# Designs tried in a protein design run: designed miniproteins, single chains, continued (4). Part 88

Each design is a single chain, and the fold is of that chain. pLDDT is the mean over its residues in the fold that is shown.

## One batch from the design tools (miniprotein)

Design m15049
Fold by ESMFold2-Fast:
Structure m15049 (fold): chain A 98 residues (1-98)
Amino acid sequence: MEGIEYGEKGLEAGKAGDPLKGAEYALRGANKAIELAKQGKGEEGREAGEYAVKGGLAAVKSSENIEEVSKGIAGALAGIGAQVDATLAGAKAPPKQV
């Protein structure tokens, strides 16, 4: 539930030109999104993961060296993984397909 908050802070930090803080918050948000997905909170996990991706991407865009880019990419990839986990959690109990 703080996953969205972390992703939002990551996005703000990245846009403000602080790629390391942006990447750190993105990774924290992604980890929280994965926890939410494991708890069956698929929509909350997916949303938190989306914000983690946005934060990581903003960190990459504001990065000035390869280490900062690598950390931003790690945050964005973790956010993508969290969205996948959340989607799979939702799919494990589908009501019906045509």
Scores: mean pLDDT 74

Design m15050
Fold by ESMFold2-Fast:
Structure m15050 (fold): chain A 105 residues (1-105)
Amino acid sequence: GIVEEAYRLAKEGKRDEAAILVQIFTGLLAREAAKHDPALAEKLREAGRQASYYVENGEVAKGLEILAKALREAAEQSTDPELAERFRKVAEYLEKVAKKIKEEE
C-alpha cells in the first residue's frame, strides 16, 4: 500500500518522495473526515504535516506512530460509526507497519 511504498522510498534515500506520499495519504483521510467534521479534518492535516516532517528526517516509524495516534483520537471524536471504524483500522495498520520498521532497525 501507500505506507509501505513510502517506507521503501525512505530506505532508498528518497525521503522527500516518501514525505509526499504520507501527505497524500493523510490528505485523503482528511477529505473523508471533512464531510462530517471540518475541525477533525484540520487535526488530521496537522498530524500529516508532523508525520511528514519525521519521514523527511528518516524517522519513518515515529511519523507513522504520530498518524496512528491522531487517527485513534479522531475515531473516538467521530460521531459517524463507519468513519470511526475506518480510522481505527487505519491506525492499527500504521501501528503494525511502524512495529515492523522498528524490529528491522
Scores: mean pLDDT 84

Design m15051
Fold by ESMFold2-Fast:
Structure m15051 (fold): chain A 73 residues (1-73)
Amino acid sequence: TSLAEKARERAAGITDPEEKLRFARELAQKYPDNVELARAVVEAAGYDGRIARVAASLFKGHQLVVEAYLAKP
């Protein structure tokens, strides 16, 4: 199972939006270059613009926000 898939599942299990944000920060610190992982976290957050913007700042700039938006179902 991919890290992105596990991250999406884990993030979906977190009820508190602030806890989801903390989880995103932890993953960004460990895997700052993992685009798939960043996208999975943003998707699991329900495409919340606030969380997407934070994820972009943590995962090498705003490119990941654009990628997450394009991957939108």
Scores: mean pLDDT 62

Design m15052
Fold by ESMFold2-Fast:
Structure m15052 (fold): chain A 55 residues (1-55)
Amino acid sequence: VTLGEEARAALERAGGDPAGAAQLMEQLGLSPRQVARLAGATEEEQAAVEAGTTL
């Protein structure tokens, strides 16, 4: 499986929990922007996540 598939499955298990998502990012070595990208976010959404903002 790819890192994107693993990230998606773990986010589903976390049920959208921010703490679970943060742990997943740490385990996979991914930034919040990279996780958003793998989840299918747009470039603008990815930049917003990296900047620490919400849409």
Scores: mean pLDDT 63

Design m15053
Fold by ESMFold2-Fast:
Structure m15053 (fold): chain A 93 residues (1-93)
Amino acid sequence: LKKEIDEILKKLEEILDVKVSEENLRQAVEDLLKELGKSLEEVVKEIEEKGEDAVIKEIAEKFGRGSTEMPDVLKERLRLLLEYMKILYKEEK
């Protein structure tokens, strides 16, 4: 778990060019879940049913219209958040 989380944090730091802590990552997940109106379990189930790329596309379309972020950067950031969500879901079980 720690190694997987450390790899996600490192990739986010490379993409965003800013220091990211696990606390920042947890907050980003909570903010995303609140904005989607979904639980962690619901999002993980959607990934299992539709695949990660389909879920990323749906989220990016919903949030991308108001974002000044490059589309590829947004998609990669969302992919890393979804990977972290899967880790959190397994840890809660």
Scores: mean pLDDT 74

Design m15054
Fold by ESMFold2-Fast:
Structure m15054 (fold): chain A 78 residues (1-78)
Amino acid sequence: MSRLERIRELLREKGFSEETIERLLELYKKDPELGEAILKHVFVRGIRFSLEQIEELIRIYEEKGLEAALKKLAELVA
């Protein structure tokens, strides 16, 4: 099983919707550093991100880049 397939399965087990899972995996493919940071909060801290929060992180990443997205991630998990 690929790493992405295993991540998808684990996110389903934690109760994430298929739409949220697919958007998070798209973000992971675009930037694995940002993706791993989000997944660490999910799997280590048990944080549940909404679809709107994932969409906001994607928007910030595409408009302003990695550092701005990581700053927003830190604000969302505070």
Scores: mean pLDDT 83

Design m15055
Fold by ESMFold2-Fast:
Structure m15055 (fold): chain A 77 residues (1-77)
Amino acid sequence: MITLEEAKERALREIDQLKAEVENSDLDPEIKQLLLQTLDDYRAEIEKAESVEEVLRILDEMRAAYDNAKKINEKKK
């Protein structure tokens, strides 16, 4: 079992990694800007989370948002 602090720390690292991935991706610049703003919103939610379960749920939502952004980008091609 991981602590809430460990879950938050890992989640924040994953957000930082996703931000770097988004910045280095071939996504449309408008999609990149929106996604980076969305990741900042998820960062704030993770910092406010009161349980490991809540952190994991936020991470799943964040990953789904990133996958959806990639699908929207593909439709522009």
Scores: mean pLDDT 81

Design m15056
Fold by ESMFold2-Fast:
Structure m15056 (fold): chain A 91 residues (1-91)
Amino acid sequence: SEFERLLAELERIAGEPELAARWRETYAQMKPEEQELATLAVRVSLLLLQNRLDEAAELVGETSLKTKEEIEKAFLEKTKPTVEKLKAERE
């Protein structure tokens, strides 16, 4: 899957195999909409780690952003409604 491909690349770059294992376990128990959001989160994290800021900004829909901090903030703000809805459905 796209998620596994991206997570494997993130694990290779970040060197965090235990974190990657926890992500795989959590992903398997996620709803489809949570899996889509998790895949996007890994993609954005990977681009930021590679300093590919223009591509990360495009993924979050804010091509004017030029710093990691601004892109991370935009991603969190744009995904907050979906995350809160998913949390409410779980609790």
Scores: mean pLDDT 75

Design m15057
Fold by ESMFold2-Fast:
Structure m15057 (fold): chain A 100 residues (1-100)
Amino acid sequence: EPLPSVEEIRRDAEELMKSRTPEERYVLRKLVEGIIELIETMDPEEVKEKLEAVVEELKPKAEELAKKVKTEEERRAAMLELMLEANTRLLGRPVTLPAP
């Protein structure tokens, strides 16, 4: 699949953040910033391979979580967890939620 432009990523992320919790917005912002940095600093083919590798690594965990989720709140928590793990794998360093 072709990589979206940096401008498209920024626009889509801003739209997605409008309906999210503060914790989800923080993690999504960090993930988007990380993806943009990769696109600006790395070869497009290398970025694609790295994104595909992270998706493949998270797929079994996503499938396991999907089977355990019973409520909308649990689904949102599972999505937040997956986004945090994706961010950590893409950047090579852990991302923590902001203090309350």
Scores: mean pLDDT 72

Design m15058
Fold by ESMFold2-Fast:
Parts: C-alpha cells; structure tokens; sequence
Structure m15058 (fold): chain A 85 residues (1-85)
C-alpha cells in the first residue's frame, strides 16, 4: 500500500526513528497536559515533514505527507487554543 511504501521510505532515509521519538514525546506531553510542550513537539514534527516533502519525488507519497501535515497543523491549532484558555 502507499502507506507501507511511505513507511519503508521513511525507515530507509532515517526519518522513521525521529518521527517515532516525536510521537512518543507528544504522547508524554499530552498525558501531562503540558500544552506548551505539545506545541513545541508539533512544531518540530511539522518542520521535519516539510523537510521530507522537499526531498520526496513520488506524487502518492507527497499526497500522504501533505495529509499528515494537515493533521499535525490541526493538532497544533488545538494546542494553541488550549494554551490561550
């Protein structure tokens, strides 16, 4: 599947480990209700995916990365709202 191909690409290029570290950090910060920490991790994840997107040539993988970015940007907006409350 396109998702499996994306995961193989991320693993081969060394991005998968960093994305997994960011996901673990995000889960930890969210569980602690550390919304400033959540926002910091989301900003790092977005920046990393934007760098991956610059190097990706496969249109199907580009579309998948863009969907991931959309979800992370939505989560970032939610975290910003929580900080403002």
Amino acid sequence: SSEEELLEFLKKEGYLERLQELDAALQEKAAAQDWEGVLKVLKEAIALLEEILKKEKNPEQIAMIERMLELLRYRKAVAEKKIAE
Scores: mean pLDDT 82

Design m15059
Fold by ESMFold2-Fast:
Structure m15059 (fold): chain A 74 residues (1-74)
Amino acid sequence: SIYDEAKKELEKLMEKAKKAKTLEELERISQEMNRVFLQALHRATQAGDEASYAQLLELWKELGKELEELKKKI
């Protein structure tokens, strides 16, 4: 599904984010994650995939909190 593919990609990017050593690295990864998320939302909207859309919003809520915590620790 659109959700499953996006989740897989976002989880890979989050593992990279956890290993970031600088704010510049973390911001680049964060921007890439946001790009993947927004493209997946657009695809779900175009396909009428309401289930993927809802699941993506919930996933992003969780990942966004993790990214903010990582920013505070660098």
Scores: mean pLDDT 87

Design m15060
Fold by ESMFold2-Fast:
Structure m15060 (fold): chain A 78 residues (1-78)
Amino acid sequence: MKILKFEYDEKTKKFTIVLEVEVEEAGYYLLEIKFPAHPDLVAKVPLYFPEAGKYKVTITGTIDGDHLKIDSVKVEKL
């Protein structure tokens, strides 16, 4: 897993993270995401990948202190 982009708005507390994920087999995967500058915050996101390959995963949400909320997850095959 590779972080392609991370954006955080300190006024709205909203984030966008873009990941490159390579899977060897189709199936359900639990992505454990550590956030830049927040090493104590881990998002655990279960995702289904329909086939082997590389995917772009875009996650949006909110980070407010110790509170992490996921609002959306988008998965695109590369």
Scores: mean pLDDT 82

Design m15061
Fold by ESMFold2-Fast:
Structure m15061 (fold): chain A 108 residues (1-108)
Amino acid sequence: VEELKQKVIEHLEKAVEAARAGNLDEARKHIIEAFKVFDGSREKGVLKLAADLLYVIAKALGFDVGDIPLENFGIASTQIYNFLVNATEADLPKIIAALEKAIEHLKK
């Protein structure tokens, strides 16, 4: 779990760097790579980490996802996906803020 957590942090930090440079496409790429780190895992701890990360990002982006991350996993993931697909360069400050909160959460 800790090794996967570090890989996720690295991808999110690259996403923040791309977003700060104004490169929305590169930011999207790195966010997708961060979530792919959880792909294929059946371990409950890894799935919980993925759900918690999605919840923190969705909440930071201003989506109403409640207070139970696991219960709201599908809602959070759908909201983030729809936001990212339709995001423009005007959304970069909001994306940066959300990613920074996610990185802070993961480093705890």
Scores: mean pLDDT 72

Design m15062
Fold by ESMFold2-Fast:
Structure m15062 (fold): chain A 80 residues (1-80)
Amino acid sequence: SALDELLRWLEKAGLPDGAEALRRLAERPSVDDAAVAYVGILEAQVLLRKRPSRAQAELLKKLADSFMERVFERRREQLA
């Protein structure tokens, strides 16, 4: 699966925090874990010189959308 391949990239790149965050996301939604997983995957792609598949790119977009939406909501609450 796309998720399992991304986990292998994080482990191979030596990014345990990203791998743990991605595993926790399989159990429950978390904005903080989505952000850590997203950054870790991008770093792993650079370190391992990997290009995301369409399925992996879609998963990355969903991760980015999840924490960006929450950051937007939290900032809106702080400005109110």
Scores: mean pLDDT 78

Design m15063
Fold by ESMFold2-Fast:
Structure m15063 (fold): chain A 85 residues (1-85)
Amino acid sequence: SEAAKKAYDLLQEVGDLLNEKGLAADLPLETAELLREAVIALIDGDLKKALELLKKVLKLFKENKYPQEIIDKIEEAIKILEEAL
């Protein structure tokens, strides 16, 4: 699906930003698992599951004061998935 592809591309950009900012190595296991499950859901075409998982990731990133540019990318992915459902 076009929505799944766009959301996937945004999650790759999130991964790149986490690496560039030195945050990837310190990413909590819970958050890393949720991101991995979201990617798998997008590959499987389960947009509703991907949306639910990304909302959990967004909450954790906001609670832990992650950079706004990373938060913005996740919010954009969520919006794309919501508009596709």
Scores: mean pLDDT 88

Design m15064
Fold by ESMFold2-Fast:
Formats: structure tokens, C-alpha cells, sequence
Structure m15064 (fold): chain A 61 residues (1-61)
């Protein structure tokens, strides 16, 4: 999908780990991109469904 490709080109680094993106996971509300393993670990450890950058949930309204 072209939207995902554009987001990856703008955000090639995972903001949680500071490493190159692996298995990119996009928040549909904030459109921030994270490495799937890193964001899942963050959500599990914080017991939250919120994006660490915008605090928007990882759910479609």
C-alpha cells in the first residue's frame, strides 16, 4: 500500500528503540510507525493501548 510506503520513507527509524524499523506497525489514528515487536512490548509493559508519541489508542473509532 502506498500510504504505508510513504510513512516508512518518512519514518525509517523506530521511535521506541531508535533502531531501523522491523515489521512496521502503523497506528491508524496517529499514523506513527513502530517496529511491531517494540510497540507490542511497550503496550504490554505499560498495560496501555496508547501510542507513546501522541497518546492516541491503537484502535479504529
Amino acid sequence: DEEVKELLEKNPIDPISGEPLKNPFVNPLSKNVFSKDDILHHLETTESNKDPITNLPFIEP
Scores: mean pLDDT 70

Design m15065
Fold by ESMFold2-Fast:
Structure m15065 (fold): chain A 69 residues (1-69)
Amino acid sequence: MRATLDRLNELLLAALTKDLEMTPEEAARLRALLDRMNDAVLAKDWAARVAAYQEMQEFIEEVVQRRKA
């Protein structure tokens, strides 16, 4: 299971980094959020997983807004 989640994270990170022209710092933040979500899934911590998902959504929205500016 972890290997599948890690591969999905790598694909998402690569796609979003390219499409949103993320800086290395922004890409590192996205990776940290994806890793936190995976850790929550493995720990069966639903609340932590939802929180990580919401924070990731907010981060992506922030990156899109920064790209427009």
Scores: mean pLDDT 75

Design m15066
Fold by ESMFold2-Fast:
Structure m15066 (fold): chain A 72 residues (1-72)
Amino acid sequence: MKEELEKEIEEGVKEILQAVALSVIKRNGIKSLESLKNFSPEQVKTILEGLKEANAPQEVLDKVEEILKEKE
């Protein structure tokens, strides 16, 4: 069904965005999160959820939430 396919795609995108965000933070520090301003609000929200599940530092979560608020 279309709904099952959409769920699988959303889960895959979430995993990719989470892995990319964590990799970028690890290599370049929190300032590199400024690149998230170029992403859609939905993509930033997905990254935020993935980072919360991965127990990212609070300062990282705060920065992503700040960027998300600027887009809304």
Scores: mean pLDDT 67

Design m15067
Fold by ESMFold2-Fast:
Structure m15067 (fold): chain A 71 residues (1-71)
Amino acid sequence: MTPRERRVRDLAEAIAREVYDIKLRNPDLSEEELIELMDRMVDRVARTFGLSPEEKEFLRKLALERFKKLV
């Protein structure tokens, strides 16, 4: 695993946990609203860390997969 791949995986875990915490505090939020929130976090994180379009896509996929494991 490259240092960049490790960073993307760590960021995905952090995003998934944050969205899950928001879900627990806001049980009336729909799955669509939670996914939209996750997408905004992915966009922000990708800009902050200078991720490529492919790395951003991978981050989005991993964050969603990790979030689904938490619910």
Scores: mean pLDDT 83

Design m15068
Fold by ESMFold2-Fast:
Structure m15068 (fold): chain A 74 residues (1-74)
Amino acid sequence: SLEERVARLRERVEAGDLSDATYALFQEVLDWLAAHDPAALAEVVAVLNANGDAPTLERMRAALDVIERILASL
């Protein structure tokens, strides 16, 4: 399920795992949002690109916070 993918992605990001597997899982979540909630995707993308010089880990955490907030409303 999407919730299981997001939970697994959170675990990997908090462990500092920025491997290709983690990016692939994040892309699967973004692809789901593109198909089901384009407005949510736009919000997540804006957070990811808010500061171009911010570390990738911090940007992924911020994006996950948005995704988890959206899922809590479902």
Scores: mean pLDDT 76

Design m15069
Fold by ESMFold2-Fast:
Structure m15069 (fold): chain A 72 residues (1-72)
Amino acid sequence: SEIEKYLEEFRRELETLSREELEALVAHLRQLIAKLREQAKANPELAAEYQEQIELAEGALRIAEERLAKLE
């Protein structure tokens, strides 16, 4: 519910970004997800917190990639 609302607002914000800004955002999100996955492996006690962050970042990445695909 909260995640869905956040991702919907994020989708609206992406409408204002250029292709170059979207490409930079996609690259950033991919790096962030990779880093979070490594941190989750290194810190099992915090795995649940990292997994929540990963799910949010993956949702954001999907929306950003969908937006980028619609641009010529």
Scores: mean pLDDT 82

Design m15070
Fold by ESMFold2-Fast:
Formats: structure tokens, C-alpha cells, sequence
Structure m15070 (fold): chain A 66 residues (1-66)
């Protein structure tokens, strides 16, 4: 779970960090697509082009580590 929180923070800190970039990183780390899709829904992500703001990053960390 700590690894997933670190990945969200890393993407959020990156220039051009988006929900789509996070999805690619999570898939690369072996996170199941179903879990990724659930986390995006819980966080209210409707577009993968959405910027990972600090607020969105916190919601995604909570959803991924629940």
C-alpha cells in the first residue's frame, strides 16, 4: 500500500502529471485494471487528461489503499 501512495505522489509531483500517467504507472507496477478503475471512480476522475492536483492525489491514495 505504501508503494501505491508513493507512486501517486511521484506522478502528482511530475511535470504534466495526469490521471492517465498514474494509470500507466499503476499498470506497470502490476495493479489490476479493475482496482485502478474503482479508484478512479471513487476519486471522481472522469477524464484521464485530468491533472493530478494535490486534492485529487489524496483522494486517489485513499481509494487505492482502502
Amino acid sequence: SEQLRRMVDAVASAEGGSAGLLVSALRGAGVPQERIDEALREAGVTDLKQKLTPELAEKLKEALTA
Scores: mean pLDDT 81

Design m15071
Fold by ESMFold2-Fast:
Structure m15071 (fold): chain A 71 residues (1-71)
Amino acid sequence: LVEQLSSPDEQVRVQAAAELGLLGPDSEEAIRALARAVREDPFEATRIVAGIALKEIGGEAARRALREALA
């Protein structure tokens, strides 16, 4: 799923972000990949879904990553 966030297909990236949020992995790699998507993804839907995923994962690391991505 983390690798799918780097997919050239925007629909694949949106789906990967949504699934990461639902599964709630607390891995630093997943949190960093989602934060990168929030900041840098060219497709607005991917950025929105990645932000929602970070909120769903929760915890201090995810909340910090989301704040930094939106700064």
Scores: mean pLDDT 78

Design m15072
Fold by ESMFold2-Fast:
Formats: structure tokens, sequence, C-alpha cells
Structure m15072 (fold): chain A 64 residues (1-64)
């Protein structure tokens, strides 16, 4: 979606990783079914990008 694409672009800019690599990493996190790993990724990406944890979590959930 346009919203998911905008969030991916912001994470890409913050991390220096291509948007495709960000998406692949988030898909791996979603596939792990591990809430500790998921929340650690949410916290790290939120801190790096300035996005809310809710926005990052919603993106990961949309990919699962």
Amino acid sequence: SARDDAILERISEATGLPKERVRAGLLEVAALDNPVVREAAVADLSRASGLSREEVRALIDSLS
C-alpha cells in the first residue's frame, strides 16, 4: 500500500539499506513468530527512523 511504501522509504533512508532489503528483513522477522525478536526489531527501527512503534508494528503485521 502507499502507506507501507512510505514507511519502507523512511526506514530505508534512516538505515541506509535499499527498500528491497528492508522489506526482506521485515518478512524474515514476521516469519519467525517470535514476539521478543519482533518487539526488538520494532524498537530498533522506530529509534533509527523516528517512526512510532505502532507504525513499524503495523507494517510488519501487514507483511505476515
Scores: mean pLDDT 83

Design m15073
Fold by ESMFold2-Fast:
Structure m15073 (fold): chain A 93 residues (1-93)
Amino acid sequence: MDKEELDKEVTRSLGTMYLGSALSHGDISEDTARRLIELLDEAIDRARSPEDATAIVLAGMQALNKSIDQGKSDDEILKAVEKAIREEEERLR
């Protein structure tokens, strides 16, 4: 088993745990959580390295937390996380 593959799986698990926490606290709906998991999965798969995947997931989680703190709607949270992921991907390349 490759350490690089394992590191990407760990990063995916951390992203899923963060979204699960937001869902359990009622900060986002189940539909929004599912869409965010799909966005993170696609971004992790597009990442060129486990390090890039970690940076992208952290950017998404930061946008999620900031949006929740600001009392944003599910649609606004989804857009903020999508934007953060795209901006981080552009920063990385």
Scores: mean pLDDT 79

Design m15074
Fold by ESMFold2-Fast:
Structure m15074 (fold): chain A 95 residues (1-95)
Amino acid sequence: HMMEEIRKLAKELFELSLTDPEKASALVKKLEAELKEAIKNGDKEKAKALLEAEVTAGVMLIADAVANTILKRNPELDKEEVEEELTKIKEKALE
């Protein structure tokens, strides 16, 4: 299923973003080049899959950044509780 490939790629992008942001950036550029080539070749299904994978990974990364901003603006919030809920949301998104 194309959905399995999308989830695997999104997870790889997310994990790489936490481990090596420079390599994650390079992978994003590679995927954007593949997307451009798929569009040029009229491969609509591949283009859609690549877009979905990159958007999913991006949403997960933005969620982390937003959570950090919320914690910074609301110091009364329990950091560990927010991080636990965020982890559950990410796991749910990858199912």
Scores: mean pLDDT 72

Design m15075
Fold by ESMFold2-Fast:
Structure m15075 (fold): chain A 97 residues (1-97)
Amino acid sequence: SEVDELREKVRKLVDEITKLLSPEQAARLRQAYDELLEAVDTLPDEQKVRILKRIIETLESALKELKEAVAKGDQATVDRIADGLIRELEFLVDYLR
């Protein structure tokens, strides 16, 4: 289904992002992601598609910025992007509740 294809894209993006983060940052992002998936799973399929597409756009943007910061050795920027992404996912969870 389209929902399953979009969920797989989100999972792959989270996996790529977590590889660029410290184990502690990766664990925090995984927790926010898991809570977001639980919230999304309560929605009708049409809303799941719309929200998953929004999540994909957010994750793709964050991944691009993280790759650039990592390439520059800018750990402070990596930390800011990670914290910002976690907050965005948490705000989306609250919006869906």
Scores: mean pLDDT 87

Design m15076
Fold by ESMFold2-Fast:
Structure m15076 (fold): chain A 68 residues (1-68)
Amino acid sequence: MKEEAFKLFDKDGDGKLSAEELKNSFADTDGDGTIDRGGALGALMQKYGLDEVTPEVEEMADYILSKV
């Protein structure tokens, strides 16, 4: 379940640099240097072209917040 959500975002399967890359990408959307759950959800929805929050997006946002 959570692993499946990560698979959509993990383009290399390396998992080595993904946390740092996610941190920088999400911080850039706000320009504030902070990442909150709402901001992470919004960025993921925009990135995937989604009109609503899905369980996959929620799991991704929670994962990112746990790594930041």
Scores: mean pLDDT 58

Design m15077
Fold by ESMFold2-Fast:
Structure m15077 (fold): chain A 81 residues (1-81)
Amino acid sequence: SKEAEQLFNKALEYIRQGNRKEAGDLMVKAMQLAPNDTDLWNKALAEAAKIEENDPRAGEGAAHYTALALRRIGDEIDAEL
């Protein structure tokens, strides 16, 4: 959804600032709004990986968000069954 994309964009800004806690919180909120939008998640994770290539400090945040995304998607799939 558009709301989830806006939250992801804001999370990416926090990643660039090195603010991992706030970025992680926004990522989780975005996942809650659109848990089954795998295209959105793949796009966001690719952007996070690109940021990591340019800034190793920001990369720590990217790894954290990847773990949260995978965990969230797994939980949502189980809940739908």
Scores: mean pLDDT 64

Design m15078
Fold by ESMFold2-Fast:
Structure m15078 (fold): chain A 61 residues (1-61)
Amino acid sequence: MTDEQLDKIAEALGVSKEQARKFAEEAVRLITEEGLSLDEIAERFGVTKEQVELAVKLYLE
């Protein structure tokens, strides 16, 4: 994940770059290890589905 991608996630979520990185890593892990949907992750973190999708997409690029 590039620094620019991390900045985009941080701005979208209103959090620090470190928190954005941890969020993206945990979102991907929850999908791959626990089979959670984007909606379930959004509810768990108190963010929108679009924010989860953005973080996951940028992390996997």
Scores: mean pLDDT 80

Design m15079
Fold by ESMFold2-Fast:
Structure m15079 (fold): chain A 63 residues (1-63)
Amino acid sequence: MRTQQEILDEVKELLRKRGVYAFSVDVSGDDSILVRIFTPEDLSELQKEIEERTGYKVTVVRV
């Protein structure tokens, strides 16, 4: 099982590689990830990729 820090690092790396500027990335409990972004882009594909790679439920919120 991966640690919470390993999951956070993987998500941050994926966002960085795609040029997505996240305000915050938070892991809630052992099964959910909340990503807050500034960009108006459709991130549904990225959300699915993160969910598939981590096994966590991902919620993306625009701020």
Scores: mean pLDDT 73

Design m15080
Fold by ESMFold2-Fast:
Structure m15080 (fold): chain A 108 residues (1-108)
Amino acid sequence: MEQDRERALALLDEAIEQLRREEGERVQRVIDNLEELKAAIRARDTAAVESFLRSARATLEALGDELSTPVLQALYAMIAAALFALGRTEEAREYLEKARELGFRSSI
């Protein structure tokens, strides 16, 4: 879906821009993952998008309590973007709302 794909890409751009204000090795790793997810969405690589979704969810489940607020915001935004790209719009909105509850600024 073109509209959901555009929404996903815009959301990833917003997440990258907000996260670039932070410092740290984990922050840079998450930025790199967001850029790679953007490339996968642009390439319409559904398998790669699903892989990023699984990885982000696994990271939240394993390390959520240890992650900084900016990293948590970025991971929820990443999950929302992947779900939008996969056409799973209602689930995407739930994760976007979780990011917003943590202070993520979104125009979507």
Scores: mean pLDDT 84

Design m15081
Fold by ESMFold2-Fast:
Structure m15081 (fold): chain A 99 residues (1-99)
Amino acid sequence: GMKERLALAVVHIVKYGSEAVRAAVKAAIADVLPPDAAARALAAIDGVATATTADARNAALRALRATIMSMSDAQWKALYKALVARLPADVAELLKKWV
């Protein structure tokens, strides 16, 4: 469904994105989730950026996907809207095509 497409799109954007793109994703998540849940998702995104092994990076990407897949319908729709508003225009257009 659309939530799974969003989860896959966000994982791809975080995996291959610049530091600025990752910062935009972190800001969008902080807009949507309660502080404790947001902190866990933000730690996963930071884990992707700082991982020194493929296994650590893949674990961080799985944690990020799991966080999005655990969201309510209201939460993942709010995340999509926040991402479209906060991402650079080219990345936002890519997200719109994937979801």
Scores: mean pLDDT 88

Design m15082
Fold by ESMFold2-Fast:
Structure m15082 (fold): chain A 72 residues (1-72)
Amino acid sequence: EREERIDEWVARLKAAPPVEQPGLLGLEIQRIRAENADKPDEYMELIDELLKRLVEEGLLDYGATVSPPEPA
């Protein structure tokens, strides 16, 4: 069920214009977090699975990170 939902959503994202894809991804992540707010391990796994599928499909930059490295 989860894998099927991820596959359907990824297919929908692939059909969207590239400029809209980051926004759609952000909204989906927020939706997953909201629906699973009481189960952080579950939503983290769902988000990780989703991001992994996007990287494999070439829709997400493998090396992209939000946090810049800080000097140790």
Scores: mean pLDDT 68

Design m15083
Fold by ESMFold2-Fast:
Structure m15083 (fold): chain A 94 residues (1-94)
Amino acid sequence: MLEKAKEAILEVIERLHRLGLLSEEEAERIKELMKTGEKGLGLALAYLLGRLHGSKEVTKDLEDYINTHGGLKPEFLLRLAERLLRRLDDLEAA
């Protein structure tokens, strides 16, 4: 589960970078954040969610949860990453 979540998050990073929504520096910083453990992995996903939706409020609620609970369960990380990938599919099809 955790490896699938990491792979899905990496795919979100790569696709956002290709769309010009994420710089190379931001992509590398998020990848480094993913290496810091469960909390870092959750915060990386929250950052990507904020970039895709353009809303700090959506990102803040998720970051507050991660900071309070020390991360997200791998199954929730995977589901959120897959939701972002679906949204990217919709954007690329438009």
Scores: mean pLDDT 78

